Designed miniproteins, single chains, continued (4). Designs and how they scored, part 110

Each design is a single chain, and the fold is of that chain. pLDDT is the mean over its residues in the fold that is shown.

## One batch from the design tools (miniprotein)

Design m15816
Fold by ESMFold2-Fast:
Structure m15816 (fold): chain A 69 residues (1-69)
Amino acid sequence: SSALEAELARLEARLAAIREWLKEQQDYLSTLKLTPEQKERIAAQVAKLDELMQEIERQIAELRAQLAG
């Protein structure tokens, strides 16, 4: 299905964009002297993004399985 292929491409592009943005943020934050409280807040935001990325990866796997079956 062209619709499933388009959705797969959209999710893969979104996941790649989130990963690139997160890497850029982590690289920038590594240049800063952060307090323990700031590190904890950042870790909480990274955990939320990790959950979102895992959900997108699950949806990608399901769509790939549908296209293969």
Scores: mean pLDDT 85

Design m15817
Fold by ESMFold2-Fast:
Structure m15817 (fold): chain A 73 residues (1-73)
Amino acid sequence: SMEEKLEKFMEKFGITREEAERLLKASPSVRARYLLDLMQEKGLSVEEVYEIVKEIDPEAAELLRKQYERLKS
């Protein structure tokens, strides 16, 4: 459910409910970009973020990995 996804993002990334709602209302590509920014802010690896996100939002997780690979090049 949407509520369960909100709660998991809040818990795993320490973001506010308002931030989590904004994230989930965005397109998968925009969500992936936001998660890359959170990765940098929190000092997490792409692998750590991917493992967390794939269980909550697998579409955003896959796009996150692809966006990261393009930026790394």
Scores: mean pLDDT 81

Design m15818
Fold by ESMFold2-Fast:
Structure m15818 (fold): chain A 109 residues (1-109)
Amino acid sequence: SLLDTLAPFDLLTGSLRVPEAALAAVRAYLAERGLSLEEALEELERELERAKRERDIELLERVARAAGALRQLAREEGDEELARRAEELLRRAVEELVRLVLEELLEKH
């Protein structure tokens, strides 16, 4: 899984920047599995819908991080449309994450 490939980098959750080591890990994962960036983005779109259905805050954080990595890789390849799609997925994941966190805070107080 793309998310499992990025799991060693979850400890950097406080950073808005994807480290180069994480980008290299994603590239290696895609090459090993014969996946395009577009196919990886489609996998993340399915994981986002699963995270929304399950209300899984941790999964939403992982999807957001993976979308950020795909955005950087798409920009490096000059694929502006794929970078835009990855940025939109990142935005959607962050919006859902914020919504769930706020809902949880309102239920506790």
Scores: mean pLDDT 78

Design m15819
Fold by ESMFold2-Fast:
Structure m15819 (fold): chain A 87 residues (1-87)
Amino acid sequence: SLLDLLEEALARLDEMSEEEMLEEVARIVGALRQEFPDDRVMAFLAAMLEHLARLLREGRLSPEEFRRSVRALLQWGIAYLREREAA
């Protein structure tokens, strides 16, 4: 499930290289858009993850700032999905 994908990514995030984080974010963005094309919250999460990836590639974020921001977004996305499933 997408929830399992986000939880697995969050668990591995501290062990990932810069390249591995970029690949993981691209995978998550694809999954968000595929599974929730009409969900505005998931669209916003995907857009924010892409924006952070762009800032990292442009040297405007350090890898550690990127990791912290991605962690926060993944935690938020997990919380949203859990609430959505409970409703």
Scores: mean pLDDT 86

Design m15820
Fold by ESMFold2-Fast:
Structure m15820 (fold): chain A 107 residues (1-107)
Amino acid sequence: AVTLSGGGTVAEGGTLTLTGTASKPLVGAVWRRRLPSGGEELVGASGGAGGGAAAGRATVTLDSAAGTATLTISGVTAADTGDYYDLASDGEAGDVGNAVPVTVVPA
């Protein structure tokens, strides 16, 4: 299972950091966001750039041996608000972490 940490309230212009932790080495991670208005979008993936509202600002770092995948979004805006979750893979199966709420507030 993947456990997500981070989230909560972040000031606009700040940095959002979310970490997914697994008990096994990971070979990939894909971060997604559920929009407050409904729908879902790709935020970032290990080995690739992010998409959606955070395109160009999202970075995914994978520590395969430690079993961690970290999403970092710089210069957060109100458009980054939503429920975040990680689709992590150990090479055999994908595992979905719990969703964590993120709210961006004016500075």
Scores: mean pLDDT 74

Design m15821
Fold by ESMFold2-Fast:
Structure m15821 (fold): chain A 68 residues (1-68)
Amino acid sequence: SMEGKLAGEKGVRMGRGAREAGRALGNEEAYQLGDKAYELGKKGRDTGDLEAGEKGIELANEAGRLTG
């Protein structure tokens, strides 16, 4: 779906940012959550899977809480 693609694209951007922040701060948990968010975001973007895109956004937000 278009909605799933848009959620996935957001998940990709947020997940990439969270992964980079985790790496920069040496927070391995934030890095791993951000990386998983990036993968789920790509799935949502490429397939229109809304659940994957939304889960990607959720995990990226969790990673963001760990890094401030």
Scores: mean pLDDT 87

Design m15822
Fold by ESMFold2-Fast:
Structure m15822 (fold): chain A 87 residues (1-87)
Amino acid sequence: MSKREQANQIFREHMEKVYEIVEKYEAGEISEEEAIKKINEVNEQMVKQLEELGLEDFAKSFRDFFSTLKTLEEIKAFAKMMMGKPL
């Protein structure tokens, strides 16, 4: 598998996890604080995986980009878009 294919797979798996966390929040199963905490944990896991592939610039760009998403609604919209779900 190419580095690009591996990075795309890591990104898809990450977005799927983020989407599941947001869905649990919307279902009332977890608090906003807990959802943000879990999303930050999976973001750090993705950054680490990208760095392990030698994609340090992409890891930094992802971290910088995700830091601009301040609300769960913004994170949800991004995750839905990346998963091909309707907004």
Scores: mean pLDDT 77

Design m15823
Fold by ESMFold2-Fast:
Structure m15823 (fold): chain A 75 residues (1-75)
Amino acid sequence: SAEEILKSAEILVEEVIKYLKENVEKLTPEQLERIREGMLRVLDRAREAGMPESEIERLRRRLEEAVEEALRKLE
């Protein structure tokens, strides 16, 4: 259902951010980019399911910030 997609998108963003914070030293930049791409696809599905654009932007911003922080730690 649309409600399940919206809830899943929010939960997945939070879990991915947590995973990146706890596991950054085990990841490559290539793996980080694949995770980012996968999560952007999740957000695209949430948009298709009717999630407000403001909510998509909020989750995308949080995801992008977490990915950028992880990339900085790998430098």
Scores: mean pLDDT 83

Design m15824
Fold by ESMFold2-Fast:
Structure m15824 (fold): chain A 81 residues (1-81)
Amino acid sequence: IDAGVARIRDIIDAAVEDYRRTGNPQLLVAQVYGNLSTILSEDTAQAIADRVDALLAAGASLDAVRQAAIADAVAAYRAEA
């Protein structure tokens, strides 16, 4: 497994677990953006964070949000690297 892919998964899993504890969608969005911007461009990290916010607002499950965020971040990581 690519170390960058493993880190993306860990970042998103940590943000989702913080959301389960706090119930704060703004914190989830901020953590996704802030931590992904350490490995992806800021614009790409913002786009992924915006999609996470939109999925939560639409009532998507946390598993669906996690899966979408990981898929988008991994695809972007491979395209930017």
Scores: mean pLDDT 82

Design m15825
Fold by ESMFold2-Fast:
Structure m15825 (fold): chain A 91 residues (1-91)
Amino acid sequence: AAPSIAVIASDEELLELAKRVAEEAGFEVAASVLASAPEEEIQAAINAGEDGAIGVGRDAEGRVLVSAYAKKPELVPELMEVARRIARAAE
């Protein structure tokens, strides 16, 4: 089965981009949420991502920042590659 992750993004455009890139890389997006959502909703989304989570936002200069958290060490390389692809696609 495909590894399942949560996606948290600062806006709808980055959310849809991150979901698309993750799915193209073979990940299942179990939950997706905006960073502006209540903390309880964000935590529920992270918990739904059995294998990890990806966070996407912009800094004060508008540069895309991507963070990745893998719950399984073997998924770190693939998840980091997804993070790099999201950053590239958003620029």
Scores: mean pLDDT 84

Design m15826
Fold by ESMFold2-Fast:
Structure m15826 (fold): chain A 75 residues (1-75)
Amino acid sequence: MREALLQGAHDAAVAGFEAVKAGVVSAEEALARIEAELAAVPSVVPAEYQEAARAALETARALFEAGLAAGRPPA
């Protein structure tokens, strides 16, 4: 479960970066989607996995921001 959440967060960060690079969404819109996912964690993620889900989404946000600053996809 934790690995699946981390993989999903990474995939979302990469997809968000590619969408921004392609001009489909703004960087602000992509970041807002990650923030919305973080806000939804208490409502959609079982309590026992909420900490791991928040950590995964915070990691995805940090990787996405770093990718934007570097001008390349998150690694």
Scores: mean pLDDT 69

Design m15827
Fold by ESMFold2-Fast:
Structure m15827 (fold): chain A 98 residues (1-98)
Amino acid sequence: MTIEDIREAARKAGLSEEEIERLVRELELQQRLADLAAASAEVRAFLEELERMIEAGVPRSDLYARIDAYEARYGDPEFAALLRQLVELIYEELAAAA
C-alpha cells in the first residue's frame, strides 16, 4: 500500500487534511525508527523503555531528558532528533483528544 493509497483511504474515512498529513508524518517517522531499531539491540531496548514511559504517562520533559542522556552517551543525534519528533506528535495527539 502506497502513501497515496493511505491519503485517499483517510480522506474517504472523513479525516481532515491536517489529520492526514499528521498520519503520513507519523508513518514515515515510525518506518525510520524501525530501520534504526533493526540495526541495533541498544536502540531497540531504548525504544521499548520510551514506550513504557509514554504508557505510564511520564511528563514530556522527563522523556526529553531521557533522550538527551541517550544522545550524550551514544553520540546519535539523528536517532535522538527522530525520537523528539515522535514524542511531540504523541503529546499533540493526547492534548487534542483531551
Scores: mean pLDDT 75

Design m15828
Fold by ESMFold2-Fast:
Structure m15828 (fold): chain A 85 residues (1-85)
Amino acid sequence: SEETIEKVKEIALEMAEKISEYDPELAKETKEKIEKAKSISDILKVLNDMLEKAREKSSDEDLLKISGLIDEAVGRILGVVGEIN
């Protein structure tokens, strides 16, 4: 539903805001892509694409923190759609 998509977007945007502490450019790109997303699947693809970008350009320490934030967001998103982690 549209309400479910909005809740998922809120979770993803909150995660992107936290990533701005480590990589403000990646956070900005992530926010722009989340706003354009029209489905939960699109949002999850954005999160996976951002993780891949972080692997290419982030330090090991920043990557660990960024990947943890993405994993938390994905778990919360799956919880909202009725999948229990």
Scores: mean pLDDT 83

Design m15829
Fold by ESMFold2-Fast:
Structure m15829 (fold): chain A 73 residues (1-73)
Amino acid sequence: ASDEDLDSLRALRDEGVLLPLLDNMLYRQKQIDPDSSYVDTIEELIERVRRGEITREDAGTFLTLRGLFDNGI
């Protein structure tokens, strides 16, 4: 992920929309496959967002999750 991707992720966090979006992704993943490694990935990202400790790697993870969930999994 780029610095622009990280800035975009921070903007979503600061607008208060990022956590609800991730919580929705987690809910949907648990309905589809609760044993998926994506459950752990989303939970770890939620924890880092809540701590305010998001990185460029986290922005890359978020873009991957958006691709999966926007395609309806």
Scores: mean pLDDT 82

Design m15830
Fold by ESMFold2-Fast:
Structure m15830 (fold): chain A 72 residues (1-72)
Amino acid sequence: SAAEELARAVAAAKDIKEARERVEELARRLGADEASVASTDDGIVAALRRGDTLTIVRRRNDGTVEARVVRL
């Protein structure tokens, strides 16, 4: 699923630069309409939209990865 692939891309990245590169590559492969990666106070957040579906993945500095799927 897009959520699993996005979570894997974010979890595998050593830093935010690599997270952006991995998420951009994933967005191209999946034909995503929009993709973004941002730093937060406690880690990294990535978002990927395809049609009416928004997938959000958050990785915290403790290594915790959480994925959510939202219908727009």
Scores: mean pLDDT 84

Design m15831
Fold by ESMFold2-Fast:
Structure m15831 (fold): chain A 74 residues (1-74)
Amino acid sequence: MRQELHLRAVNDGVEFEIHVVLHEDGTVEVEVRASAPVAEVEVRVAFRGDHVVVGLRLTLADGRVLFFVAELPR
C-alpha cells in the first residue's frame, strides 16, 4: 500500500519540511525544503521486515549537519 509522511521540524533555528512517499513497488520519493542554504543532502532507505527506515543527512552551507530518521510501517 502506498504510504506518505509529511513532516515539518525545527533544528538549531532552521525550519525544514520533509515529504516521503513510499510506493508499493518499493520506489521512494523524498523532498526536503530548508529555511537556510544547503550544501549537501544524503538520503538512505532501509527495508526491514515490518517497516522501512528513512535516514536524512543535511549539510548546510555554513557547515552545520542535521540528521533526521523516520520509520514507516510496511
Scores: mean pLDDT 75

Design m15832
Fold by ESMFold2-Fast:
Parts: sequence; structure tokens; C-alpha cells
Structure m15832 (fold): chain A 92 residues (1-92)
Amino acid sequence: MEPTEEEKAEMEKFVKEQLEKIREMLESGELDPAEIAKEIERIAPRILAVTPQTYAQLLVLEALLEIAELAGASEEVIEGLRALVERARARL
């Protein structure tokens, strides 16, 4: 892997902290789940067209998948992201 183990731990911690904040904002109503789902669906064709090459891209995709599930994005988008994450994990 390109990043060091220390760099991986820092990236994982940062992504996890941001994801937890997003979850809390969705639960509190500070973020509208419907607007988040709409934005994810808007960018999904671009994301699904790109094969993950780096550990950072994998972490971002895993976070995006969790946000998509929390926000109630379409099943097509969620399954596409899940398949991409699985392929990235198998490759990296």
C-alpha cells in the first residue's frame, strides 16, 4: 500500500470522525436525508465509472456507501457502491 501504517491510521480516524458527525447531523435534522440522497445520486454515475486505485479512495467510498444507506439513496446506487467497495478491497 502507498501510505504508511501511521498515515492509514490517521486517514481512517479522520474519515470515521467525519462520518460520525454526518450521522449525528442526519439524526438531529441538521442535514436533510433527502437532499443528501439526491446529491449522492447526482454524483453516483461519475463515482461508479472510476476504479479505486488508492487506500484513500477506498475509505471515501466506504464512507459514501454508509452515508448513502443512512440517507436512503436508491437501491441501484447503494448496490453499485457496495460492489465497487468489494472490488476495491479485493484489489488493494
Scores: mean pLDDT 76

Design m15833
Fold by ESMFold2-Fast:
Structure m15833 (fold): chain A 60 residues (1-60)
Amino acid sequence: SANSEEQLLKGEGLAALGVIYAAQGDRERARALFDEALAIYAGDPEARAKIERVRAELGL
């Protein structure tokens, strides 16, 4: 099982992949990646707000 730091790094990586897929036009995969990142940050309102803002800017 991953520790808290590993989970935060995973969430960051998933959000970064979400941006990449959105830029490539794969909106469905981008949404799924952002949803998974938001689930990892369920207890972190600041991280969630940042991810939701990026998602909104991408029109997802």
Scores: mean pLDDT 81

Design m15834
Fold by ESMFold2-Fast:
Structure m15834 (fold): chain A 81 residues (1-81)
Amino acid sequence: SKLEEVRRRLESVEAGLQWIQDLIAANQDLAQVLQLLEELRRQAEKVREMAEEVGDEETVKRVEELIRQIEALREQALARL
C-alpha cells in the first residue's frame, strides 16, 4: 500500500541520517557530508509530501522532526568548515 511505501521510505531516511552521523563521528570530509545531508533532506521532503497525500499525520510529524535533525547537522557541519 502507499502507506507502507511511505513508512519504508521514512525508515530509509532514518537509516541514512544514522549513517551520516557515523560519518561525522569518523571525521570524514565535511563537504561530502554536506552533500549527503542535502540529498537526504530532499528524500525526506518527498516522504513528507507522500505522507500528506495519504493523510498520515503521524508520519508527517516524524519526517518533519527528521528534517529538523538533518538541518541541525548541516549547521553543525558548516560551523566546522
Scores: mean pLDDT 85

Design m15835
Fold by ESMFold2-Fast:
Order: structure tokens, then sequence, then C-alpha cells
Structure m15835 (fold): chain A 79 residues (1-79)
């Protein structure tokens, strides 16, 4: 069977994220996956947007939130 393109994966993940509850850990994971694909493609501004969306769903004291904030800061330095 043919492999999905990055564009097809992004579309499927965006639909999956929209179908999941807003506070779902699964939604955070899907948003991170979309951000990772955009980062790999060099679309850093898009990657930052999706990482920021993932952060908005995490508690302020979350270790994951700190990790994603550091990742965004690294990506912003490349812009």
Amino acid sequence: MEKLSDEEKIELFEKAAAALPPDSPERVRVLKMIADIYEEKGELEKAIEYYRQAISLLPPDSPERKELTARIEELEKKL
C-alpha cells in the first residue's frame, strides 16, 4: 500500500485533533506530531503555532509545557 505524504498526515492529524476533547492528552500528542512534521519540513512558523496550541492544553506547572516552551524558543532563534 502507498505511504501517506507529510501533507496527508498533517490533514489526518488536524482532523483527529479537532475530533478529540480539548483537554485530552491525546490531543496534545497529535498537535505535537503535526508540529514535528512542520519542523522537519522547515516550516518553523507553523511548527511554533502547533507547539503553542499544545502548550495551551497543558497545566502551567507541567514538565511537558517547559519542554515545549524551550523547543519554541529554539525554533524562534532560527527565524
Scores: mean pLDDT 79

Design m15836
Fold by ESMFold2-Fast:
Structure m15836 (fold): chain A 62 residues (1-62)
Amino acid sequence: SENNSTHEFVDIDLSNPNMDVKDEESGKEIKGEGYMDRNSLLLVSKEDKDKVTKPDPYKLSL
């Protein structure tokens, strides 16, 4: 096929949090990673910012 259709990753998790995760236990792990990959990245970014702003007890301990 010369069309070369591109795969579109459409995750309506923001609009439709009511998703049915019906798959094998092994599938859930892998699927969840790809599914939550976008969300996980966003969460990490936010936590990273809070971490730099938040004081570390390690320094206060010393």
Scores: mean pLDDT 40

Design m15837
Fold by ESMFold2-Fast:
Structure m15837 (fold): chain A 99 residues (1-99)
Amino acid sequence: SAALEATIATLRENAPHLAHLFDDPELAAAVYEATEGDKEVVTLLGALLRLHIETREQLLLVLELIKGKSVKEKKELLEKIMLSDGGTDEELEAAIKKI
């Protein structure tokens, strides 16, 4: 779908170090489902991926955290994670636990 393709294109552009992960169609679909293709949620996720996320495992933790939440709650959670000093799996998990 055009909306899924646009979402993934935005994330690939913002996080080129993780772009190869989105070659997996199941992960691409999971990202689209978790963000609902909402432009503000996708923008915040892209910024988080660029600044703080280095691994597939960290990405999956973030997707699981925001999945099933309202768009407002997704944005609030992503902003809280971005305000953490999360450069490691342990720091990211600590940031998630504070939410």
Scores: mean pLDDT 78

Design m15838
Fold by ESMFold2-Fast:
Formats: structure tokens, C-alpha cells, sequence
Structure m15838 (fold): chain A 87 residues (1-87)
């Protein structure tokens, strides 16, 4: 599916940023929940809140604010693309 391709692209970009494997796995699980939520009618605002929570998690675990910002940017791009998919 298009959503699965978007997830694969996101995971690849997260690996390119040098995130630890365990953190990537945790983000992937949260991204799966976000994608399912979007399909069930969860609002963009709720998805953006999830992005902020993930960004805070990255910042707290890595201590790298720039890395956390880049992760949030990638997640917001993912949210935009998932919500642009008409059903």
C-alpha cells in the first residue's frame, strides 16, 4: 500500500539520521498507530500532537535537539502524505 511505502521511506530516513535501532523500532510502532488512527478519522491536530510527543522522546533519549527537530520534520511530512491519500 502507499502507506506502507511511506513508512519504509520514513524508516530509511530515520536510519540515515543515525538514530539507535531500538529507538527506530519504537518510533515505527508509534507511526503504525498514527497511520491506523488517520484511517479511522483521528484529526490532524491529534496526529501533530503525537509527532510532538515522539520528538520530545527523541530529545530526552539522545540529548540532541537538532536530531529531534529533524525527526519531527520527517514525521510531519509523513502525516501530510498519509492525510493526502484519499482513503
Amino acid sequence: SEVEKLKEELVKKLKELGLPEGLIRQIEQLVDEMAQGAQKGVSREQLEQAVEIIGEMVRDLTGDEELAKKVKELLLEFVDKVMEIAE
Scores: mean pLDDT 82

Design m15839
Fold by ESMFold2-Fast:
Structure m15839 (fold): chain A 81 residues (1-81)
Amino acid sequence: SKVEEIKRLLEEAASRMSPEEQKRIDEEVQKKAEETDMLNLEEFEEFIEFLARLLLEAGMPEENVERLRELMLEVARKNHA
């Protein structure tokens, strides 16, 4: 499933980070999620772009970030169809 692939990509990203980096990213993502209306497609897409940027800056391979972005956008759009 797309959710399982998203989880795998996030676990792969986390495995390349120190525990301190993972905690920082988790806190940043949680803060942005609290400010985002996940039921609003535009805001959810902005959240996905924010997450993608954080993961890229943390050293996740660009191809993995692009795949994660595509999967999350497909899930978002399907839920708003």
Scores: mean pLDDT 80

Design m15840
Fold by ESMFold2-Fast:
Structure m15840 (fold): chain A 116 residues (1-116)
Amino acid sequence: ATITVKVTLRADAPARVRVEVLSTDGKVLYSAELELAPGETATLEITFEVSDEEAGRHRPLVRVTALEGPGTVTFESEVRIDAAGRTVRQTGTVKPGEVSELRVEEDDEAARRARA
């Protein structure tokens, strides 16, 4: 199965960041460092091949770490898993010296459908 990860990042001041794609158990599948200029938008697109079992059970998430610079970085990520027919989205903000939360903002409706 194919997993495609698209990450878009913006900084309000100069920033150096690390972008990582993590498996469900926290393994780093991909890592890149970027330098961002004020008001600049950077986009990364990464494609992985995994087994159908991995694609059905695991959800890769994006982590952004602020390494250097005074800039606050905002990011949006979209993870598409072909075998699962699923798209997972994240949005986050990372201040100087901080790491993004591994927080899913959509689309995983199974948890949403669990109404009282």
Scores: mean pLDDT 73

Design m15841
Fold by ESMFold2-Fast:
Structure m15841 (fold): chain A 93 residues (1-93)
Amino acid sequence: SEIEKLEEEARKKLKELVDNNDYEGIVRTALDFYEKLKELGYSDEEAAKRVIELVRKVIGSLSFALAVANAIDYLLAGKSREEAIRLALNMLK
């Protein structure tokens, strides 16, 4: 299915970024996956849950899962993508 392919692609990318300690790339990739899920007709809540769960499974960190959750919340609150990423990364300091 399309969703399974997108999830596998995102999983592989997240794994690569974790191995390279590319924390900004992790947040950006998570938001890209969120956007693609929204394009497939997923609700904001369902898209967010799937993205957060994938990040949690790949990275094994509640801090990263929470940062991504907050980035999505910032987007939903009308913040720009770049502001959402910046604010999420500040949580990981």
Scores: mean pLDDT 86

Design m15842
Fold by ESMFold2-Fast:
Structure m15842 (fold): chain A 85 residues (1-85)
Amino acid sequence: MKYTLTVEAPTEEQAEQAAEIINEVLKEFGGKPVVSKTGRTVTAIAEFKDEKELTELIQKIVRAAREAGLSLSGFTTLPSDVVVP
């Protein structure tokens, strides 16, 4: 399944840090992730086996962001198969 993850950071610099963290976590799942930043918003597109892997990924991102001292908000995930970008 293909999912689009979107998260917002307080500053553009923190959004860049969040994009790096998200990209590193996504690489762990062996997908071909695409991570981009627009202002304070980070968007990532990745393919997952199922919703359980997506949930595990989100939990890993939240933990990594917390350890890095980042305050992320607006955490949303949408199935890319339903929402064509």
Scores: mean pLDDT 73

Design m15843
Fold by ESMFold2-Fast:
Structure m15843 (fold): chain A 62 residues (1-62)
Amino acid sequence: SMKEHIETSATLEMLRLKRAGEEVTLQRAKEIIRGYAKKMGVELSDSEIEKLAERVLEKVAK
Protein backbone atom coordinates (compact mmCIF):
# COMPACT_ATOMS: atom_id res chain seq x y z
CA SER A 1 0.00 0.00 0.00
CA MET A 2 1.05 3.66 -0.29
CA LYS A 3 1.05 3.92 3.51
CA GLU A 4 3.54 1.02 3.70
CA HIS A 5 5.74 2.76 1.13
CA ILE A 6 5.65 6.00 3.17
CA GLU A 7 6.52 4.07 6.38
CA THR A 8 9.44 2.28 4.68
CA SER A 9 10.77 5.45 3.02
CA ALA A 10 10.54 7.44 6.28
CA THR A 11 12.27 4.62 8.21
CA LEU A 12 15.17 4.55 5.72
CA GLU A 13 15.54 8.35 5.85
CA MET A 14 15.53 8.32 9.68
CA LEU A 15 18.19 5.57 9.67
CA ARG A 16 20.35 7.72 7.36
CA LEU A 17 19.96 10.68 9.75
CA LYS A 18 20.86 8.48 12.76
CA ARG A 19 23.99 7.24 10.94
CA ALA A 20 24.95 10.87 10.19
CA GLY A 21 24.78 11.66 13.93
CA GLU A 22 21.56 13.69 13.73
CA GLU A 23 18.87 13.47 16.40
CA VAL A 24 16.00 11.10 15.50
CA THR A 25 12.87 12.44 17.21
CA LEU A 26 9.12 11.93 16.88
CA GLN A 27 8.83 15.47 15.46
CA ARG A 28 11.46 14.73 12.77
CA ALA A 29 9.64 11.48 11.87
CA LYS A 30 6.31 13.37 11.54
CA GLU A 31 7.89 15.98 9.22
CA ILE A 32 9.47 13.28 7.03
CA ILE A 33 6.15 11.38 6.82
CA ARG A 34 4.30 14.62 5.90
CA GLY A 35 6.87 15.25 3.17
CA TYR A 36 6.47 11.79 1.63
CA ALA A 37 2.66 11.95 1.88
CA LYS A 38 2.64 15.32 0.06
CA LYS A 39 5.09 14.06 -2.59
CA MET A 40 2.96 10.95 -3.24
CA GLY A 41 -0.38 12.80 -3.14
CA VAL A 42 -1.56 10.75 -0.15
CA GLU A 43 -3.95 12.40 2.31
CA LEU A 44 -3.12 11.50 5.93
CA SER A 45 -4.82 12.79 9.06
CA ASP A 46 -2.71 14.18 11.93
CA SER A 47 -3.63 11.01 13.89
CA GLU A 48 -2.39 8.73 11.07
CA ILE A 49 0.85 10.74 10.77
CA GLU A 50 1.43 10.39 14.53
CA LYS A 51 0.83 6.60 14.49
CA LEU A 52 3.16 6.14 11.50
CA ALA A 53 5.81 8.36 13.13
CA GLU A 54 5.66 6.30 16.35
CA ARG A 55 6.12 3.07 14.33
CA VAL A 56 9.05 4.58 12.38
CA LEU A 57 10.74 5.82 15.58
CA GLU A 58 10.27 2.36 17.20
CA LYS A 59 12.04 0.68 14.26
CA VAL A 60 14.89 3.25 14.22
CA ALA A 61 15.46 3.19 18.03
CA LYS A 62 16.58 -0.49 17.89
Scores: mean pLDDT 84

Design m15844
Fold by ESMFold2-Fast:
Structure m15844 (fold): chain A 76 residues (1-76)
Amino acid sequence: SSSQAQQLFQQGLQHFDQAIQAARAGDGATALQHLQQGVQLFNQAIALDPSLTAQVQAARDQRTQAVADALNAANA
């Protein structure tokens, strides 16, 4: 349902936020684990409610870039 899709999307956002936090701390392994979980939840959200596709993809792209930027900065 749309409500279930929105719940999955919110869970995915939480995992991406955890990934960014771990990346900023230099914990690449934890960051990648949360990134993977976030992507899986986003894919499940889109599967349940394709009307969320553009919103989910924008959030994924922005947060994936933030994780990459944070890991790059932590390793500099």
Scores: mean pLDDT 88

Design m15845
Fold by ESMFold2-Fast:
Structure m15845 (fold): chain A 61 residues (1-61)
Amino acid sequence: MVAPITVDQITDLYDRLHQAGLDYRSIITSMINAAYQRGIITRDQQQQLQQHVDRLTQQHQ
């Protein structure tokens, strides 16, 4: 029982994890991959979400 993952949810989660000083890239990447493996998101959604996370990570470095 899991909710769909959207770009907005990833952005919100990234911001929260980043503010908390956690390993946000690893945590979010793992979550996206798990969602794809469980059939919650499509392959295209997985790729888009991963690209979004990579962009956010590069901008904050």
Scores: mean pLDDT 71

Design m15846
Fold by ESMFold2-Fast:
Structure m15846 (fold): chain A 83 residues (1-83)
Amino acid sequence: DKAKKLAEIAKEDGRIGAEVAQEGKAQGDEGVPLYVAGQLLTIGGGVTARIASSMGPEGEKYGKEAGKVVEEASKEGGGTAQA
């Protein structure tokens, strides 16, 4: 199921993105590129979760779950990414 695979990728991107963004923020000015990279990964995860949720009933279930994970991860990273 491609929808389930996309949802898994979205969750992973969201988590990695949040970790990278937090690390970048902790480093201050030197960490700005890392913070930006983390934010982009988290945003990408949100978009991927939305695509998964459009792939029928199973996709909606897994995509919404992944979207919540990405949203929570984004909050930890100090971002505002939507899923």
Scores: mean pLDDT 77

Design m15847
Fold by ESMFold2-Fast:
Structure m15847 (fold): chain A 71 residues (1-71)
Amino acid sequence: MSLEEVEAMAEELIALAERLGDERTRRGLRALKAQAPTSATARAMIVQLHRRVAALPRPVTREDLEAVLAA
């Protein structure tokens, strides 16, 4: 998976947090995205979070998003 694809996944998660009004989660995701170019762990976390969010029932709630991030 390319860095561009990982950064796109992070931006989708950031946009979701913004829509849900979850400023703390948005801030954390932006920090994680900033680490992606130099951290394999950050890239793996973004991919895992994106996959877990994709499995959530729609519409996604703030509680659902925060539960995924806490796990």
Scores: mean pLDDT 84

Design m15848
Fold by ESMFold2-Fast:
Structure m15848 (fold): chain A 68 residues (1-68)
Amino acid sequence: SNEEVLAEIEKLLDETLAKLAPKLSEEERQQLEREVAAMREFAREMIAQGHADEALAFVRAWVRRLLA
């Protein structure tokens, strides 16, 4: 369901922020928090338009790039 996909995306974003935040300066953390918020908004819009699977795939790819 769209609700389950959104919950998975939010969990991925929250876990990524929690993992990276301790390694970042305050300035870098604020930038990452802004990027996470923008990604969440983008994903919500994609899901609302019927692109839930694409939204999840996009967020997963973005998270993988950040953690590499």
Scores: mean pLDDT 87

Design m15849
Fold by ESMFold2-Fast:
Structure m15849 (fold): chain A 102 residues (1-102)
Amino acid sequence: SLSELGYELADAAERGDKEKVRELALKILKEAGLSEEEAKELVENGDAEKARELAKKKGASPLEQSLVRNAVLAVANMDDPFKMEMSGGVVALSAAVLELLE
């Protein structure tokens, strides 16, 4: 589920596991309904707002949109540990609220 992937990304971000954060961000985007090609391009370009917009078009809820957006931001900010952890924290919060409402 998106919630499970979101918790895993937050954990990887807290540990500074950049490779795992990137892998999990790609999985999150694909789980949200994006193609593998769309997910790769959005993560590589760091275009968090475009990722959110595409997820919305695929039927993602506002919480799922927040999870997708902040997953891309975690990768875009991976060279700034504070920003990567902060984005991971928002992913975890979005995942927790999404799971509570499910």
Scores: mean pLDDT 85

Design m15850
Fold by ESMFold2-Fast:
Formats: structure tokens, sequence, C-alpha cells
Structure m15850 (fold): chain A 89 residues (1-89)
């Protein structure tokens, strides 16, 4: 069932944010339209972060560990967003 798969992906996303980034994603029902917007924006933000990663590390050496932790999570975030978009009609 598509909705159940989307809910599982969103829960994986929330878990990844909590475990790796120390962030909390809003715990409420989200529509497929909101999930699509979240995934599209997320993929764009991942691409921008990857393009600017070296500059970010150079300009923010005090945040190196946080930046490296975020960078390590990007492949999993990209997979989750891509799968969400694939399930949304």
Amino acid sequence: ERREKLERLLEELRRLYAEVLGLTVARREVSEEELREMAEKGLEEIAEFERNLEAALRENPEQREAIERAAAALPELRRLYEEMLRLIE
C-alpha cells in the first residue's frame, strides 16, 4: 500500500534526523503533496550542500564534526527522498 510505504519512509527520515543530525521533524500527519514538496526541496538542498561541502568545511572549521556527520547522512537522505517521489503519483 502506497500510503503505508510513504509513512514508513517518513518515519525513517525522522529517525535519521534524530539520530544523525540531532533534529526533530514535525510529528504530524503529512499529505502526499507535503511529502512531495519536502522530497523535492530536500534533494535540491542535498545537491547544494554537496556542491558547497569543501567551502563549508573551510569557512566553518569549528563545525567540522557536525558538517561531516551531515555529509555522511546525505546518501541515505537522498535514497529516502527519491523513493518517496517514486511512490507519489
Scores: mean pLDDT 71

